# Ledger of designs, part 4: designed miniproteins, single chains

Each design is a single chain, and the fold is of that chain. pLDDT is the mean over its residues in the fold that is shown.

## One batch from the design tools (miniprotein)

Design m106
Fold by ESMFold2-Fast:
Structure m106 (fold): chain A 89 residues (1-89)
Amino acid sequence: SMEEEIERLEREIEELVEEFLKEADEAEIVYLHKLLGPVHRKMAETGDVSPEMLRKVKEEIKEIIEKVKKTPKEEKEKVLKEFEELKKK
């Protein structure tokens, strides 16, 4: 059913992120969350969750994970530092 496909895709998206997070360092985790912000906002703004939307989101998340992996360590560390400074305020 459509509902079962939605639940499966949501689980696949969660598993995709969780598998990356198991091997990611702290800077990569912070950088991933920064890049996922716009994706979550887009989903919220579009309203109804459909299988087509979730397939597109899954592809976007895969591309974001690859971007995190390819981003220089120095850039990820800079974002982590900015995040830590924000927490102190």
Scores: mean pLDDT 81

Design m107
Fold by ESMFold2-Fast:
Structure m107 (fold): chain A 79 residues (1-79)
Amino acid sequence: GTKMDQLIQAVKAGQHEEAEKLFKQTCLACHSKPGMKPVLKTVADAANEPELVRKVLLKHGLSEEEVDALLAYFKSLKE
């Protein structure tokens, strides 16, 4: 599968270290730049703007279930 598929599988399996590596390779490669909203410096920054992140993930072709799993993962990194 794609790196995004691997990220979703790692999140659903509770493989947090693998999920963090895959997130850095997928989302942070583009969203670390000031012009790409949401602007992300760390994986945990994705939890700061959950509604904006939700809209961006849906636009990238993820299902609502996959988006909910990723948002729960990002929130767990803040708790």
Scores: mean pLDDT 71

Design m108
Fold by ESMFold2-Fast:
Structure m108 (fold): chain A 85 residues (1-85)
Amino acid sequence: APKASDWVKLVLLVNKKTWEKYGEELKAKAAEWEKRYGVEVEIVELPDIEAVKEKVEELSKLPEAAASFFWQEGELAGGGVVFAK
């Protein structure tokens, strides 16, 4: 079961095109997740798809990283890394 204490921070990573098209929806979703799970959500805009992929890989190697994901749909890309305490 998702417990707030099991999560400390979610870092969401998006390329510039995703941010320009869906930034407001992503902000709303982040606020919803913070309210539901009691976690901190940080959204990071990166210049392109490769930068998103590289940053997800970099952050996923940190010892506090519990889970990570990456997705791509044409010219849109996003990813996330979940940090546990």
Scores: mean pLDDT 79

Design m109
Fold by ESMFold2-Fast:
Structure m109 (fold): chain A 62 residues (1-62)
Amino acid sequence: DDEASRLIAEAFAHIDQARKDEAAGNRPAALEHYRRALELAKQGGSPAVAKTAERRIAELEA
């Protein structure tokens, strides 16, 4: 089922963009991208990617 692979790839793209936003000091933009990555990772069935996004969100909200 190629749909799961597509969703996970999209989640990684959002994580990459979130990291760029963090480096630029755009914390709200980074949070939006990590939240989208979390949603996509859960839909794609990747607990590892979902956990990575959740951890980043928690750190940015601290």
Scores: mean pLDDT 86

Design m110
Fold by ESMFold2-Fast:
Structure m110 (fold): chain A 99 residues (1-99)
Amino acid sequence: SKEEHIKKAEEAIKELERLADQSKSPTVRELARRIVETLKEALEAAKKGDYEKFDKLMVELSRLVDRLRQAARESGEVDLGEKIHEKAVEAAKHITELV
């Protein structure tokens, strides 16, 4: 249901915030914070039917995730970066079900 997708998106975003707090890299933490903000904005856009804003936010999300994965590799936090990536994808999938 729509309500289940909202709940699962919010849970995935919260878990992403928890994973971001585990990073010792300022760059990874900042990129994860921006990913969280982008996902929260995308969820609100999807809930309001603002599909143009949603599409732009999904493009920005993809770019931020790519940058975070690179930063995580450079800081030696590959496993953490992949977990953050998995949670971002999970949140995005549930948000997309609303559009």
Scores: mean pLDDT 91

Design m111
Fold by ESMFold2-Fast:
Structure m111 (fold): chain A 106 residues (1-106)
Amino acid sequence: RAAEIARHRALAERYRKASEVLKETYDKVQKAVDEGNVEEATKAAIEGFKKSAELVPEDKEYYEKQRKIVEELKDDGQAVLNTVKGGYREMEEKAREHEARAAALA
């Protein structure tokens, strides 16, 4: 049980950090969109998803899918922004799930 609690707490922390990377990415993407630079917004989103994915290699397939979505939506700054927002919310939810599992095992 102690080892399982520690594992879930460590996963929750990595998911929290992954979400924080994407929140910083959201701010960069929003700034680029506000400046009318959709190319920079798309590049920032792709880079942010790459950095976030390094923290949670378990979700590599999810991040690859999100990067493809961003590449397809590259001319729609609002859609790119919404994709990044979906990403950090997904990571926050996974962090909460692991926090809840750790609490249930304690």
Scores: mean pLDDT 85

Design m112
Fold by ESMFold2-Fast:
Structure m112 (fold): chain A 65 residues (1-65)
Amino acid sequence: MMVSQETFERAVVRLYLEGKITPEQAQKAGALLRSRGEMVDVEEVAREAGLSEEQIEALKELAAR
């Protein structure tokens, strides 16, 4: 799923506020975004940040809203 960096950041912040990801996962995702282009693959960046498949699915749902 390809989304803008802004969309991805909003979804990550939302999951973090809901207690569904750790601060370390959120920080790593943010660091990875800074090295990517304007559009990012949600599954690729989330996996590299160390999110579980359950966390990735929740992130995709938030990014699609």
Scores: mean pLDDT 81

Design m113
Fold by ESMFold2-Fast:
Structure m113 (fold): chain A 100 residues (1-100)
Amino acid sequence: DVDEEVAQLTKESLPKVLAQLEQLAFLAERMGREEAAEALREAARTLEANPDDREVQREVLLRAEEIGRELARVIDEEVSEEEKEKLTKELKERYAKLKA
């Protein structure tokens, strides 16, 4: 729930959310959705620049959710099981580094 995520967004949780947005941007890039990847990185920058603006945070997170939903559909339809396994491993490794 985006509204709940916005309400719980703190300075401590912000790095985790930014790492999740970068993971999603990487996924979009790997799927050839470069415009979506740039939109997600722009969203991450906007979120980081507006730590106290709940309306801006809500708009950014809603947009990221829409992109994430589209990417999940594309992956389910266009990506093989072998490619999904490789992608999952890469995402786990990248996420661990980004939140460190």
Scores: mean pLDDT 76

Design m114
Fold by ESMFold2-Fast:
Formats: structure tokens, C-alpha cells, sequence
Structure m114 (fold): chain A 110 residues (1-110)
């Protein structure tokens, strides 16, 4: 089903986000890192819940993106070069996720 394909793409997005967060972990303040880790855990929980709606997954996605944005802003004040690299890697992950979601939506309309 399209929902199962979407959840698979969402799991891969979460995995790739976690890899970037772990790579730049030393540049993120403890408080902002805890918020990102919590948002990532909640996103995974919602994606893996068989009763979760698409709306709930989208809400969890937005909360994770907000936490990542806050972490990047904090990083940019202390290490702008690390923040720029992390932002680029996260943008590439986001673009890929959006492209894969768009493909699923287009297949449903065919």
C-alpha cells in the first residue's frame, strides 16, 4: 500500500537524520541535542505505530524539523562552518525524502 511505502521512506529519513546528528553531536549543546533526540524518538514511534494517521506522522515530522532547525541555529553561533555542513546534509536528506513522497503520491494518481 502507499501508506506502507510512505512509512518505509519515513524510516529511512529518520535513519539518515540520526546519522547526521551523531556526526555533528559534539557541536550541538546538550539541551538542543536532547530535544532533537526526543523528537526523533517520537517520529519513529509514530511511523511504527500501525494506528498512526498520515496527519500524525506529518505533525511528528514538523516537530523533528523544528528541533533540527533550533539545533542548527545554536551551532551556527558557536561553529558556523559545522552548522553550514550539517544544514547542507540535512537539506539533501529532506529533498530526497520529499522526492520519494512525491513519487508515491504520483503513483496513487495513476
Amino acid sequence: SSMEKFKEVARKYAEEVEEVVNKYKSYISKKKLEKVEKALEEFRKVVDDPNATLEEIIEAYHKLEEALGDALEDMSKKNPEAAAKAAKELQEIRDKFIDEVDKIVLEERS
Scores: mean pLDDT 87

Design m115
Fold by ESMFold2-Fast:
Structure m115 (fold): chain A 84 residues (1-84)
Amino acid sequence: SSKVDRALALLDTVDPALAAQIRDIVARFEEAVKNGDVLAAIGAVLRAIGLLLDLLSQPLSPEQKAKVEEATKLLQEYFLELMK
């Protein structure tokens, strides 16, 4: 998804390790949705939220914060799109 690719590119400029973790979570979310595993899909979303909240709790520059907020919006739109 272009939304996921953009979100990951934004996160990679702020925290490459966290971006890699989000990429893995997105892959697990996609597999859970494909398999109809609602609990696994919810678990993946909650893990992503936890990582993004942890990053936003760090001392970020205004530019870094804007990138994380944009990435969070893109990921939220993607998760909601696939869960319908």
Scores: mean pLDDT 87

Design m116
Fold by ESMFold2-Fast:
Structure m116 (fold): chain A 78 residues (1-78)
Amino acid sequence: GAHMERLEAAARTLADLIRDERLDTERAAQLMSAWLRQQRFSLEDALYITRRALELLRDELSEEEKEYIVRAVEEALA
């Protein structure tokens, strides 16, 4: 549905921004948190988008880096 398509589009946008700007883990978390807040996503949707974007970046990020980003976004948006 339209809601799921919006979440998938957001995840792809964030993944592309992180990849294109060659952001480190901390800067990636900051950019994701700021952008998700600006778009007014709920915490639940923001965390879904974050995890989906990190799945799109699985070849560029370690498991430890992905967990750091998820926690940082959750703490920023809670």
Scores: mean pLDDT 83

Design m117
Fold by ESMFold2-Fast:
Structure m117 (fold): chain A 67 residues (1-67)
Amino acid sequence: SLEEAAEILVEKGWISEEQARELVKNSKDIAELLVLAVSFYHLDPGLLDIALIKNEKERIEALKNFK
């Protein structure tokens, strides 16, 4: 879910809870959420490769394991 993806970014210390809420509000899917996080919050552009993963479970797993 969008909320699960945003929460992972918060738990990693990459964004705040407020930024996570903004991303969820403005994103249609997890791929768009990651694009916005990279663009607006200057996260690692390697997250864009995760956005291309078609399977949602694999996408979330890759996001959890991203360093």
Scores: mean pLDDT 83

Design m118
Fold by ESMFold2-Fast:
Structure m118 (fold): chain A 79 residues (1-79)
Amino acid sequence: MEKVKKIAEELLKATDPETVRKLGMEAIKYAKEDPELLAEAFAEASKREDFDIQVIATLGLIAVVLNLPEEERKKLAEE
């Protein structure tokens, strides 16, 4: 749990694509421990204007969301 929180916090602070890529790869390994927290962090990172960061964050978000139950997935998806 503590490691997941640290990764999420660092993702929100990261300003360069290389750091986001490294943190994203780490986060995917813990996606089942706190998928909601990681999904939120990746969603915020995907709003940044850097294209490389957007791609990395979006892929991370997809990987995390695939680990959520259907009910939680529907809450995150806009319709």
Scores: mean pLDDT 72

Design m119
Fold by ESMFold2-Fast:
Order: sequence, then C-alpha cells, then structure tokens
Structure m119 (fold): chain A 68 residues (1-68)
Amino acid sequence: PVATFRVDTPEQLVAAQILIAEAVGSRARVTFLGVDEEGKYLFRVEADTPEDLARAREVLAGIAEEVP
C-alpha cells in the first residue's frame, strides 16, 4: 500500500524519513516527488503491509500532512 504526504521544509522531509525508518525499517520506502505549488515538499511512502503504512502514518501525524 502507498500514501502521499507533504511537509513544509527539507529538514522536515529528512525527519520524516528518519521517523519512518525507526518505526518500520526497510518495510517502507520513501520517494521524493518534488515541490508543490505552495512550496511544500511532497513524498510517497510505499509500505510492504497495511500495518506498516499505519505505523508510518502514526509517526508522521505531527510533522506531515497526508495528501488525498
């Protein structure tokens, strides 16, 4: 399963990658998608299972916004 998120700064993008790695290790992959029209940093999280994606969502809830 996959989800797309955005953060305000490149430092938050780095923090998001660290949090995901700590929560689910290699069971999720982060792909940078670029900067949106508001200047926010878009990235995709591809997780091996729905449980791994749910854990990624939990750790990102304070720093990243999920994009529909």
Scores: mean pLDDT 84

Design m120
Fold by ESMFold2-Fast:
Structure m120 (fold): chain A 78 residues (1-78)
Amino acid sequence: AEAEAAERRFEEAVEAFHRSLDTDGDGVVTFEELKAYVSKFSKLSDEEVREMHKELDLDGDGVVTFEELLEYRRKETA
């Protein structure tokens, strides 16, 4: 019960985060969208944002899906 509640809250947080990044509503996050979002609360170089995007982009197609972000965040917070 506690594990399920924690998993659900985590998934909801990742979904909300992905939706905040996905300005086009197409279900994917591009490098430009990630850069625009990150620049709101931290100053990272284009190279640092690009590396962050590559870490999230598990299949290397140049965009981040909700499923890739969920998997990445789950491993990061483990």
Scores: mean pLDDT 71

Design m121
Fold by ESMFold2-Fast:
Structure m121 (fold): chain A 69 residues (1-69)
Amino acid sequence: NAMDENTLLVQAALETRDKPEEERKRIVKELAEQLGIDEDTVKKWIDSILKQIDLGLAEGAARRAARAA
């Protein structure tokens, strides 16, 4: 399938956002095993993606407000 690593990481990041720490660790471990990457690297990528999503939402809201005026 055409799903790449970025798509899997984004989905995992969104899933972990609302999960308790124990469940987040499980998701990170499973994804690390699937990708053949260490858990620390996967965790860093997920953290980075969540920051980018938060920044993108803030920028999107600002642009929408400016265009709606």
Scores: mean pLDDT 70

Design m122
Fold by ESMFold2-Fast:
Structure m122 (fold): chain A 76 residues (1-76)
Amino acid sequence: TLQQMQQLKQQIIQAAKAGDEEAAGRYASQLADLVRQHPSPQGLEIALDAAEAMTKAGFGDVARRQLGDALRELLS
């Protein structure tokens, strides 16, 4: 599960660097679902890294929409 989260983070970073907002959003949605199903401090760190990469690429609104709820739940 953590390995799947790391793989999704890598795919998000690659999509963000490529300027592929749609791909980054799809991978972020998958990561959010996985993090909700398997909450952990490590999963939170992975999701935060992914959100930061998307934000730096100019996809902050998509990051907030796809990952924001999962991050808020984990930080509660």
Scores: mean pLDDT 82

Design m123
Fold by ESMFold2-Fast:
Structure m123 (fold): chain A 77 residues (1-77)
Amino acid sequence: EKEIEAALDSIANTAKELVGEEAGQRARDAGRKAYEKTGGDLNVAIAAAMKEVLDAGGVPAATRAGQKASEAIKKVR
């Protein structure tokens, strides 16, 4: 759970900063729902959150969110 919370917080906060609060919330909700539905698949959860960022803010927002998620996961490992 620590890795998923760190990743989703990072992705959602980056989406909020670059796109807006609704984009951040959608990314967090999509990631959490995918994580619960798959029984804890971190990669699927990150992919779901990143899809919302890409749809809302394009490649620049998705690239930054991916970088921040990677950094956040490393901090909790």
Scores: mean pLDDT 81

Design m124
Fold by ESMFold2-Fast:
Structure m124 (fold): chain A 91 residues (1-91)
Amino acid sequence: SAEEEEAEALGAEYERLVAAGAPRAEIDAVADRLIRYQARRLSAKYNVDEQYAYDVLRRIWAALEAGREEEAQRIHLEFLESVYKKKYELV
């Protein structure tokens, strides 16, 4: 709950800064904190390395910032397919 409250607060702050046209450095700082939080959650959920999850989320975020929504969706799908394949792979 505390972690979810922090994530909600970071998300709201990110949206506020973007809407206000805040300096890019301020927006990027909040975005990094959000990505790190999401990486930790993703790592726990899928039992993957936190740094690996962070790198994947960074690539998704960069694609979204560049308006490449289809690329972001592809990266996310490839990550999920990789995780589900490992989970259900027969030795």
Scores: mean pLDDT 80

Design m125
Fold by ESMFold2-Fast:
Structure m125 (fold): chain A 66 residues (1-66)
Amino acid sequence: TAQEALEQVRAAARAAGLSDREIDGVLSSIKNPGTPLGSIAKRNGLSVSTLSRAITRVGRQLADAA
């Protein structure tokens, strides 16, 4: 289910060492495909560079899980 997919992303984000704000930012980006990262970052109180790096770190964590 969509909720199970979001739980997997949350677990990967925690494993990657993300803060709660960064996890919220990553989840917001997944829920809002096509929304500019700057808008997602601003809504979650993050810089664009922080959110971009958080997304990359979660992506690596998920890829490393095979």
Scores: mean pLDDT 82

Design m126
Fold by ESMFold2-Fast:
Structure m126 (fold): chain A 93 residues (1-93)
Amino acid sequence: SMNKEVVDRAIALLEEAKSKVSNPETKEFLDSLKEWLLENIDTKSAIDLLRETIGQLTYYLSLLKEKGASENDLKTIEELIKQLEELIKELES
């Protein structure tokens, strides 16, 4: 299904980000997003699933900035958001 292909791509990006972050709580957060995507794969459009994932990541990024998280973890989450935004653009073109 189109949703499965898109969710599989999003999960691959989340796994790549997880491999690059150092903080265990951030790794757990990324795992929770993967679980949420799989649980909701048939409940929304692929674009809506990606937008909600970006929203959750953007909120989490703001919390990491407030807590003074490492530059590496901040940059990794920022890059993940950009990659997911690019995936939405690819799907809308």
Scores: mean pLDDT 88

Design m127
Fold by ESMFold2-Fast:
Structure m127 (fold): chain A 88 residues (1-88)
Amino acid sequence: GPALERMIERLEEALERAREAVRRGDDEAAVEALKEAMRAVLEYHPDPLRAIGIVLRAIGEYIDGVLAGKPGEGALKGIEAMLEAVKA
């Protein structure tokens, strides 16, 4: 439905911004894209409990990236994980 289409659109926009940010070495911009993607999932997902689970998975990917010294790449991986989950 329209909500799912809008969610995917916003996630794909956030993914593009995060990829560009990582390419530039702009970790802060990649994290802002992750936050935008999280807001889209929470706003448009039809199941609030599933939405929270998807966001928590993205936070886990981001934390793994931070611990590896790659916060921007972690943010990008978080957005990819959310997009994968909503398309499944």
Scores: mean pLDDT 90

Design m128
Fold by ESMFold2-Fast:
Structure m128 (fold): chain A 91 residues (1-91)
Amino acid sequence: MVEEMIRPLTKEEVLSALAGAKVAEETGDEKKAVELTRKAVEEIAEKNGLKVTDEAIRVGEETARLTAELIKRGSPKVSAITSALLRLMVD
């Protein structure tokens, strides 16, 4: 059932999104950020004893892609992360 256009994020998805955003901030490159996001998500999951789902990985990769794109457009890194997360919730 549709949640009135807003999709709630789980704890795993939030952690994955943060991992993706950090990788994007460090690389500044969309393709490289997406590639490294999988490793970052796996590392966070391993440290926290969490199971990585395909959905969580997708949230991380999408956040990394959006964050890298916003940084390329000259957005501050913190603002880019916030905008990417909000966009995922609205999409």
Scores: mean pLDDT 70

Design m129
Fold by ESMFold2-Fast:
Structure m129 (fold): chain A 90 residues (1-90)
Amino acid sequence: GPSLVEALRAAEAAGPEALRELLDELLERLEKLAEEELKRANPEEAELIRRRMERLKELIERLKAGEISVDEMAAELAAHEAELAAEAAA
């Protein structure tokens, strides 16, 4: 199916109201999904999932507030994944 970023770009193109509605629904859904993933995760996986979800929620709230664009959110998520990979290698 479409990626999170692709879905958000489509909503952004539709307008700020469509984007806000999708982000509200997405936040609730992603929190439930993370809780389900955490039930199956080992401690190392759980830490990674929590860090990813915390950053994603922060960026979604900023996007919802109109402080960043979808493309800026995508760039920040990619940067965060690179930081997590670098920390794991250290």
Scores: mean pLDDT 80

Design m130
Fold by ESMFold2-Fast:
Structure m130 (fold): chain A 68 residues (1-68)
Amino acid sequence: ASEADRLALRGMHLAAAGRLDEAAALFRQAIELAKGDPAMLASLRALLETVAAEHPEARALLDEIRAE
């Protein structure tokens, strides 16, 4: 898997543990690494939407990251 995939997976693990600020930092890094790959970027944005749905308290932050 790519580094972006690994960062996204770690971010999901941190989000599941309630560490949403740390998860957000990893998701931002994954999105930055995926820039220039539209398919990967779309997959990561879909992932962020599912995380936001599971963690409504972080929705605004995750939607901001997804929009970048």
Scores: mean pLDDT 80

Design m131
Fold by ESMFold2-Fast:
Structure m131 (fold): chain A 80 residues (1-80)
Amino acid sequence: RGQELAEALRRQADRARELGEQAKKEGRLEDAEGLFRVSDRLLELADRAARATSDEELEEVKRETQRVSDELQDILDRMK
């Protein structure tokens, strides 16, 4: 359960990192920094999800994931 969420978060973190590198190459340094922060945060949340031993811990990770996903979407909307 937490492993499935952790895997999804790791994939999303990899994608954010790739987008950050692309933004950096395009000279969009502020967007790149935001994407790298999102990637780092998603990796932290992935580790927490993998270690979650209770439903309460997993729900906390899900709530924080939603906030990070909202930040990612805001960055992507600005880039397109």
Scores: mean pLDDT 83

Design m132
Fold by ESMFold2-Fast:
Structure m132 (fold): chain A 70 residues (1-70)
Amino acid sequence: SLVDFLTTIPGVGEELARRIVERFGDRALSAIADGSVTEVEGFGPELHAAALRWLATPEGRALVAALRAA
């Protein structure tokens, strides 16, 4: 699920992932890319930078590609 995907990001727990999905739904990846995700309580600029770094790794990119294909 999208919640399970988001919890692969270092620093993102289940509760924070749920808040992201509740607010952005299928736009969650776009919100991370454009920084709108920082509007979610508990998702500050430092965590946003860490999320972008994780998504830039080969593993993170593969998970994003799999999620977009589903």
Scores: mean pLDDT 81

Design m133
Fold by ESMFold2-Fast:
Structure m133 (fold): chain A 96 residues (1-96)
Amino acid sequence: MRAWAEALVDKMVEGRENEEEYERALAFLEELGVDRELVERALEGDPAAREELVARLVARAREALDEALKNGELGEGESSDPALAATAAEFAAYAA
């Protein structure tokens, strides 16, 4: 979870020079409930804001897993996180 969240933030920092990619990134994160100001501070090079953003992305992924478990979508071992895998796929699709 942390590795892909950090990779996503790095991709967003690179995309900041392109206004269309930057706005797409902000819209995606705002829809996930991440504060736009936090994202902007992280992309500006504030290490504390970057750590907070990564923590928020990891927390969101964990919430998706908890929601799947509450619905009785229990998995142990190799197939334990279909909802987390779906959330990671959404982030990967955005990062591409």
Scores: mean pLDDT 63

Design m134
Fold by ESMFold2-Fast:
Structure m134 (fold): chain A 97 residues (1-97)
Amino acid sequence: MSSEEKREESLKRLEEEKGKAVALLAKLQDAIATGSLSNEELIELIDEILKLAKEKKVLSEEEIKTLEEIRKLLEENPNAPHEELLELLRELAERRE
């Protein structure tokens, strides 16, 4: 029981943190699609997702890299087409099965 309970707690915490990351990714995708957030607010949201991913190991290195690319695009090109940002997010969503 003790070893299984410790494993179950670790998996439950990982699932909860993974669920938070998925919810934040969905919020980011919706915000870009609707234009409801500024580029600064989008960068802050991406930073929150990246912090959660790095601290809790809930995203793959490839997903983290894609988020860092989106962040860089927003920072270096504030007039970047929303279609390009949505395409990068679509690739992330496909990896979250």
Scores: mean pLDDT 70

Design m135
Fold by ESMFold2-Fast:
Formats: C-alpha cells, sequence, structure tokens
Structure m135 (fold): chain A 63 residues (1-63)
C-alpha cells in the first residue's frame, strides 16, 4: 500500500535511531501494523540492531 512504502522511505531517511523508533511508534499508535513493520524492517536493514530499536522505542512510548 501507499502507507507501507511511505513508512519504509521515512525510516530509510531517518538520521537517528530515535527518529526511526518514533516513526515506528507513530504507525503503531495509528493502528497501521503493516506500515510499522515496514519501518522497523528498514531500520534493521540500515544496520540498527533490534535491541537498539527496542530501547529507543521504550523511551518514547510513554509520550
Amino acid sequence: SEEVEKAKKEAEDAKTVEEGARIVLQYINDGNREAAKAAQEAMLEKGVSPEELDRAGARLWTS
């Protein structure tokens, strides 16, 4: 879908792990699980570890 492609590109363009985690959390909060997964996969492809992404997400998800 359009949203999945947009999420992947936004995550690829993210300058920091925190920006990537924020993008993933935004799509989760919006209920778009497919877009959230695409953003997460793009961050992992960039060399961000699952642990780094999870830690960054944990800091943001109370916001």
Scores: mean pLDDT 78

Design m136
Fold by ESMFold2-Fast:
Structure m136 (fold): chain A 67 residues (1-67)
Amino acid sequence: DLTAYDLYLIDKLVAKYPKLSREEARRLLEDAKNNVETEETREILKKIGVDESVTAAQLVNEIMEEV
């Protein structure tokens, strides 16, 4: 189950990256929490225009530090 804080982070990710869906944001958050990166997550990062050197964990950490 998603916590209120998880939902807040998803909302922030979608607001920052308009091409990102809520389900894709949830996937990024899940992979970041588990410190893993799947092919699906890499394709999401590429779609939203994030450099290939940036991981899901780095992206989520940036959002967490901003808020």
Scores: mean pLDDT 78

Design m137
Fold by ESMFold2-Fast:
Structure m137 (fold): chain A 112 residues (1-112)
Amino acid sequence: NQDKVDELLKATKNERVTRESYLATQIRNLIGLALRGASPEEIERRMEEIRELIKKLKLSPEEIAEALRLAASLVSPEAQGPLLEAARYAEEGDIEKALEIIRETALRLRNR
């Protein structure tokens, strides 16, 4: 039974990494759209898609924080600080504050 336990643990780890990477990719894409001057309406739509993704995948605060740290490593320097701050709020369980930081960052970046 040890071999079956090890296989299940490996599958669970791979599934978690896939979910975290998917959320990180969506956040990276949002920041990229903002840097290209996406409209406020498009940013709000993408934020709603991110909220629904978190609900659909039932991501824990820890998984959301890891996804935000991964996204921070994939974006331009001006977005990295805010995403790491959002990760800290997510880790503390304040998902609404984390999402608000992402939203405000995207809206600010489009107006540079």
Scores: mean pLDDT 83

Design m138
Fold by ESMFold2-Fast:
Structure m138 (fold): chain A 61 residues (1-61)
Amino acid sequence: GDAALAAARALAQRMAEEAEKLLGLPATAEVELRGDTVVITVTVGDDTFVFRSTVEQVLAG
């Protein structure tokens, strides 16, 4: 639900900020729910990384 999306977006934002700090390149992140799976896509410059987690794990922190 909305709580899972909010938690996933917070995680995605942290991942993008960390990538930007470590690599010195612009970073963005997008979140998508696919059933019980949370898909986080992080784009750093021209490179794209896809991470998958469960809604349960994202809510647990």
Scores: mean pLDDT 79

Design m139
Fold by ESMFold2-Fast:
Structure m139 (fold): chain A 91 residues (1-91)
Amino acid sequence: DEVEKIQKVQKEIKEEVKKKLLEAGVSEEQAETVANMMGSMAGSVLAGDEESLERTKEALEEFIKKYLTEEQQKKALELAEEAIEKAKKAA
């Protein structure tokens, strides 16, 4: 089932992103929010929904600029790129 594959990839990305952000000193609440956004981006990539991907990217960039340090923002952007590439490989 394609939906089950999407959900599995999203879950893996969320867990990985949350762990990496916590290691970078991001709070658990902020790390969870960013991980959920990156999971949504991965889902959009797998579904071929470019419009939803762009909207989620904009929301992610706005969130990290407000709540994360400059160093944490760089880490979050690296993780976003990795999440998109992982989703593209899974598609």
Scores: mean pLDDT 83

Design m140
Fold by ESMFold2-Fast:
Structure m140 (fold): chain A 89 residues (1-89)
Amino acid sequence: EDADRGIRLGEQGVEAGRKGDAVKSAEYAVQAGLDMYRAAIKAGNRELASSALAAMTGAVSFAKRNDPVGTAAYAESAMGAARGAKEAL
């Protein structure tokens, strides 16, 4: 549920970053990270929840620098973590 949405939003964040839109890329990365955080909390996985918060913080930092490569990397990280959480069931 949250993990599937996180994967989709992460993919959109990567695509926005590829198109050079750091702000839109970071918006998707933060939403993907939030979905990963909610999935981690439901699963009782504190380490994954902390990783989600770090990914959201990183995406915001790179957006402030207008760095779409950095925001895309964090969107990809959040998406990959959401995939990992889904497969670890």
Scores: mean pLDDT 78

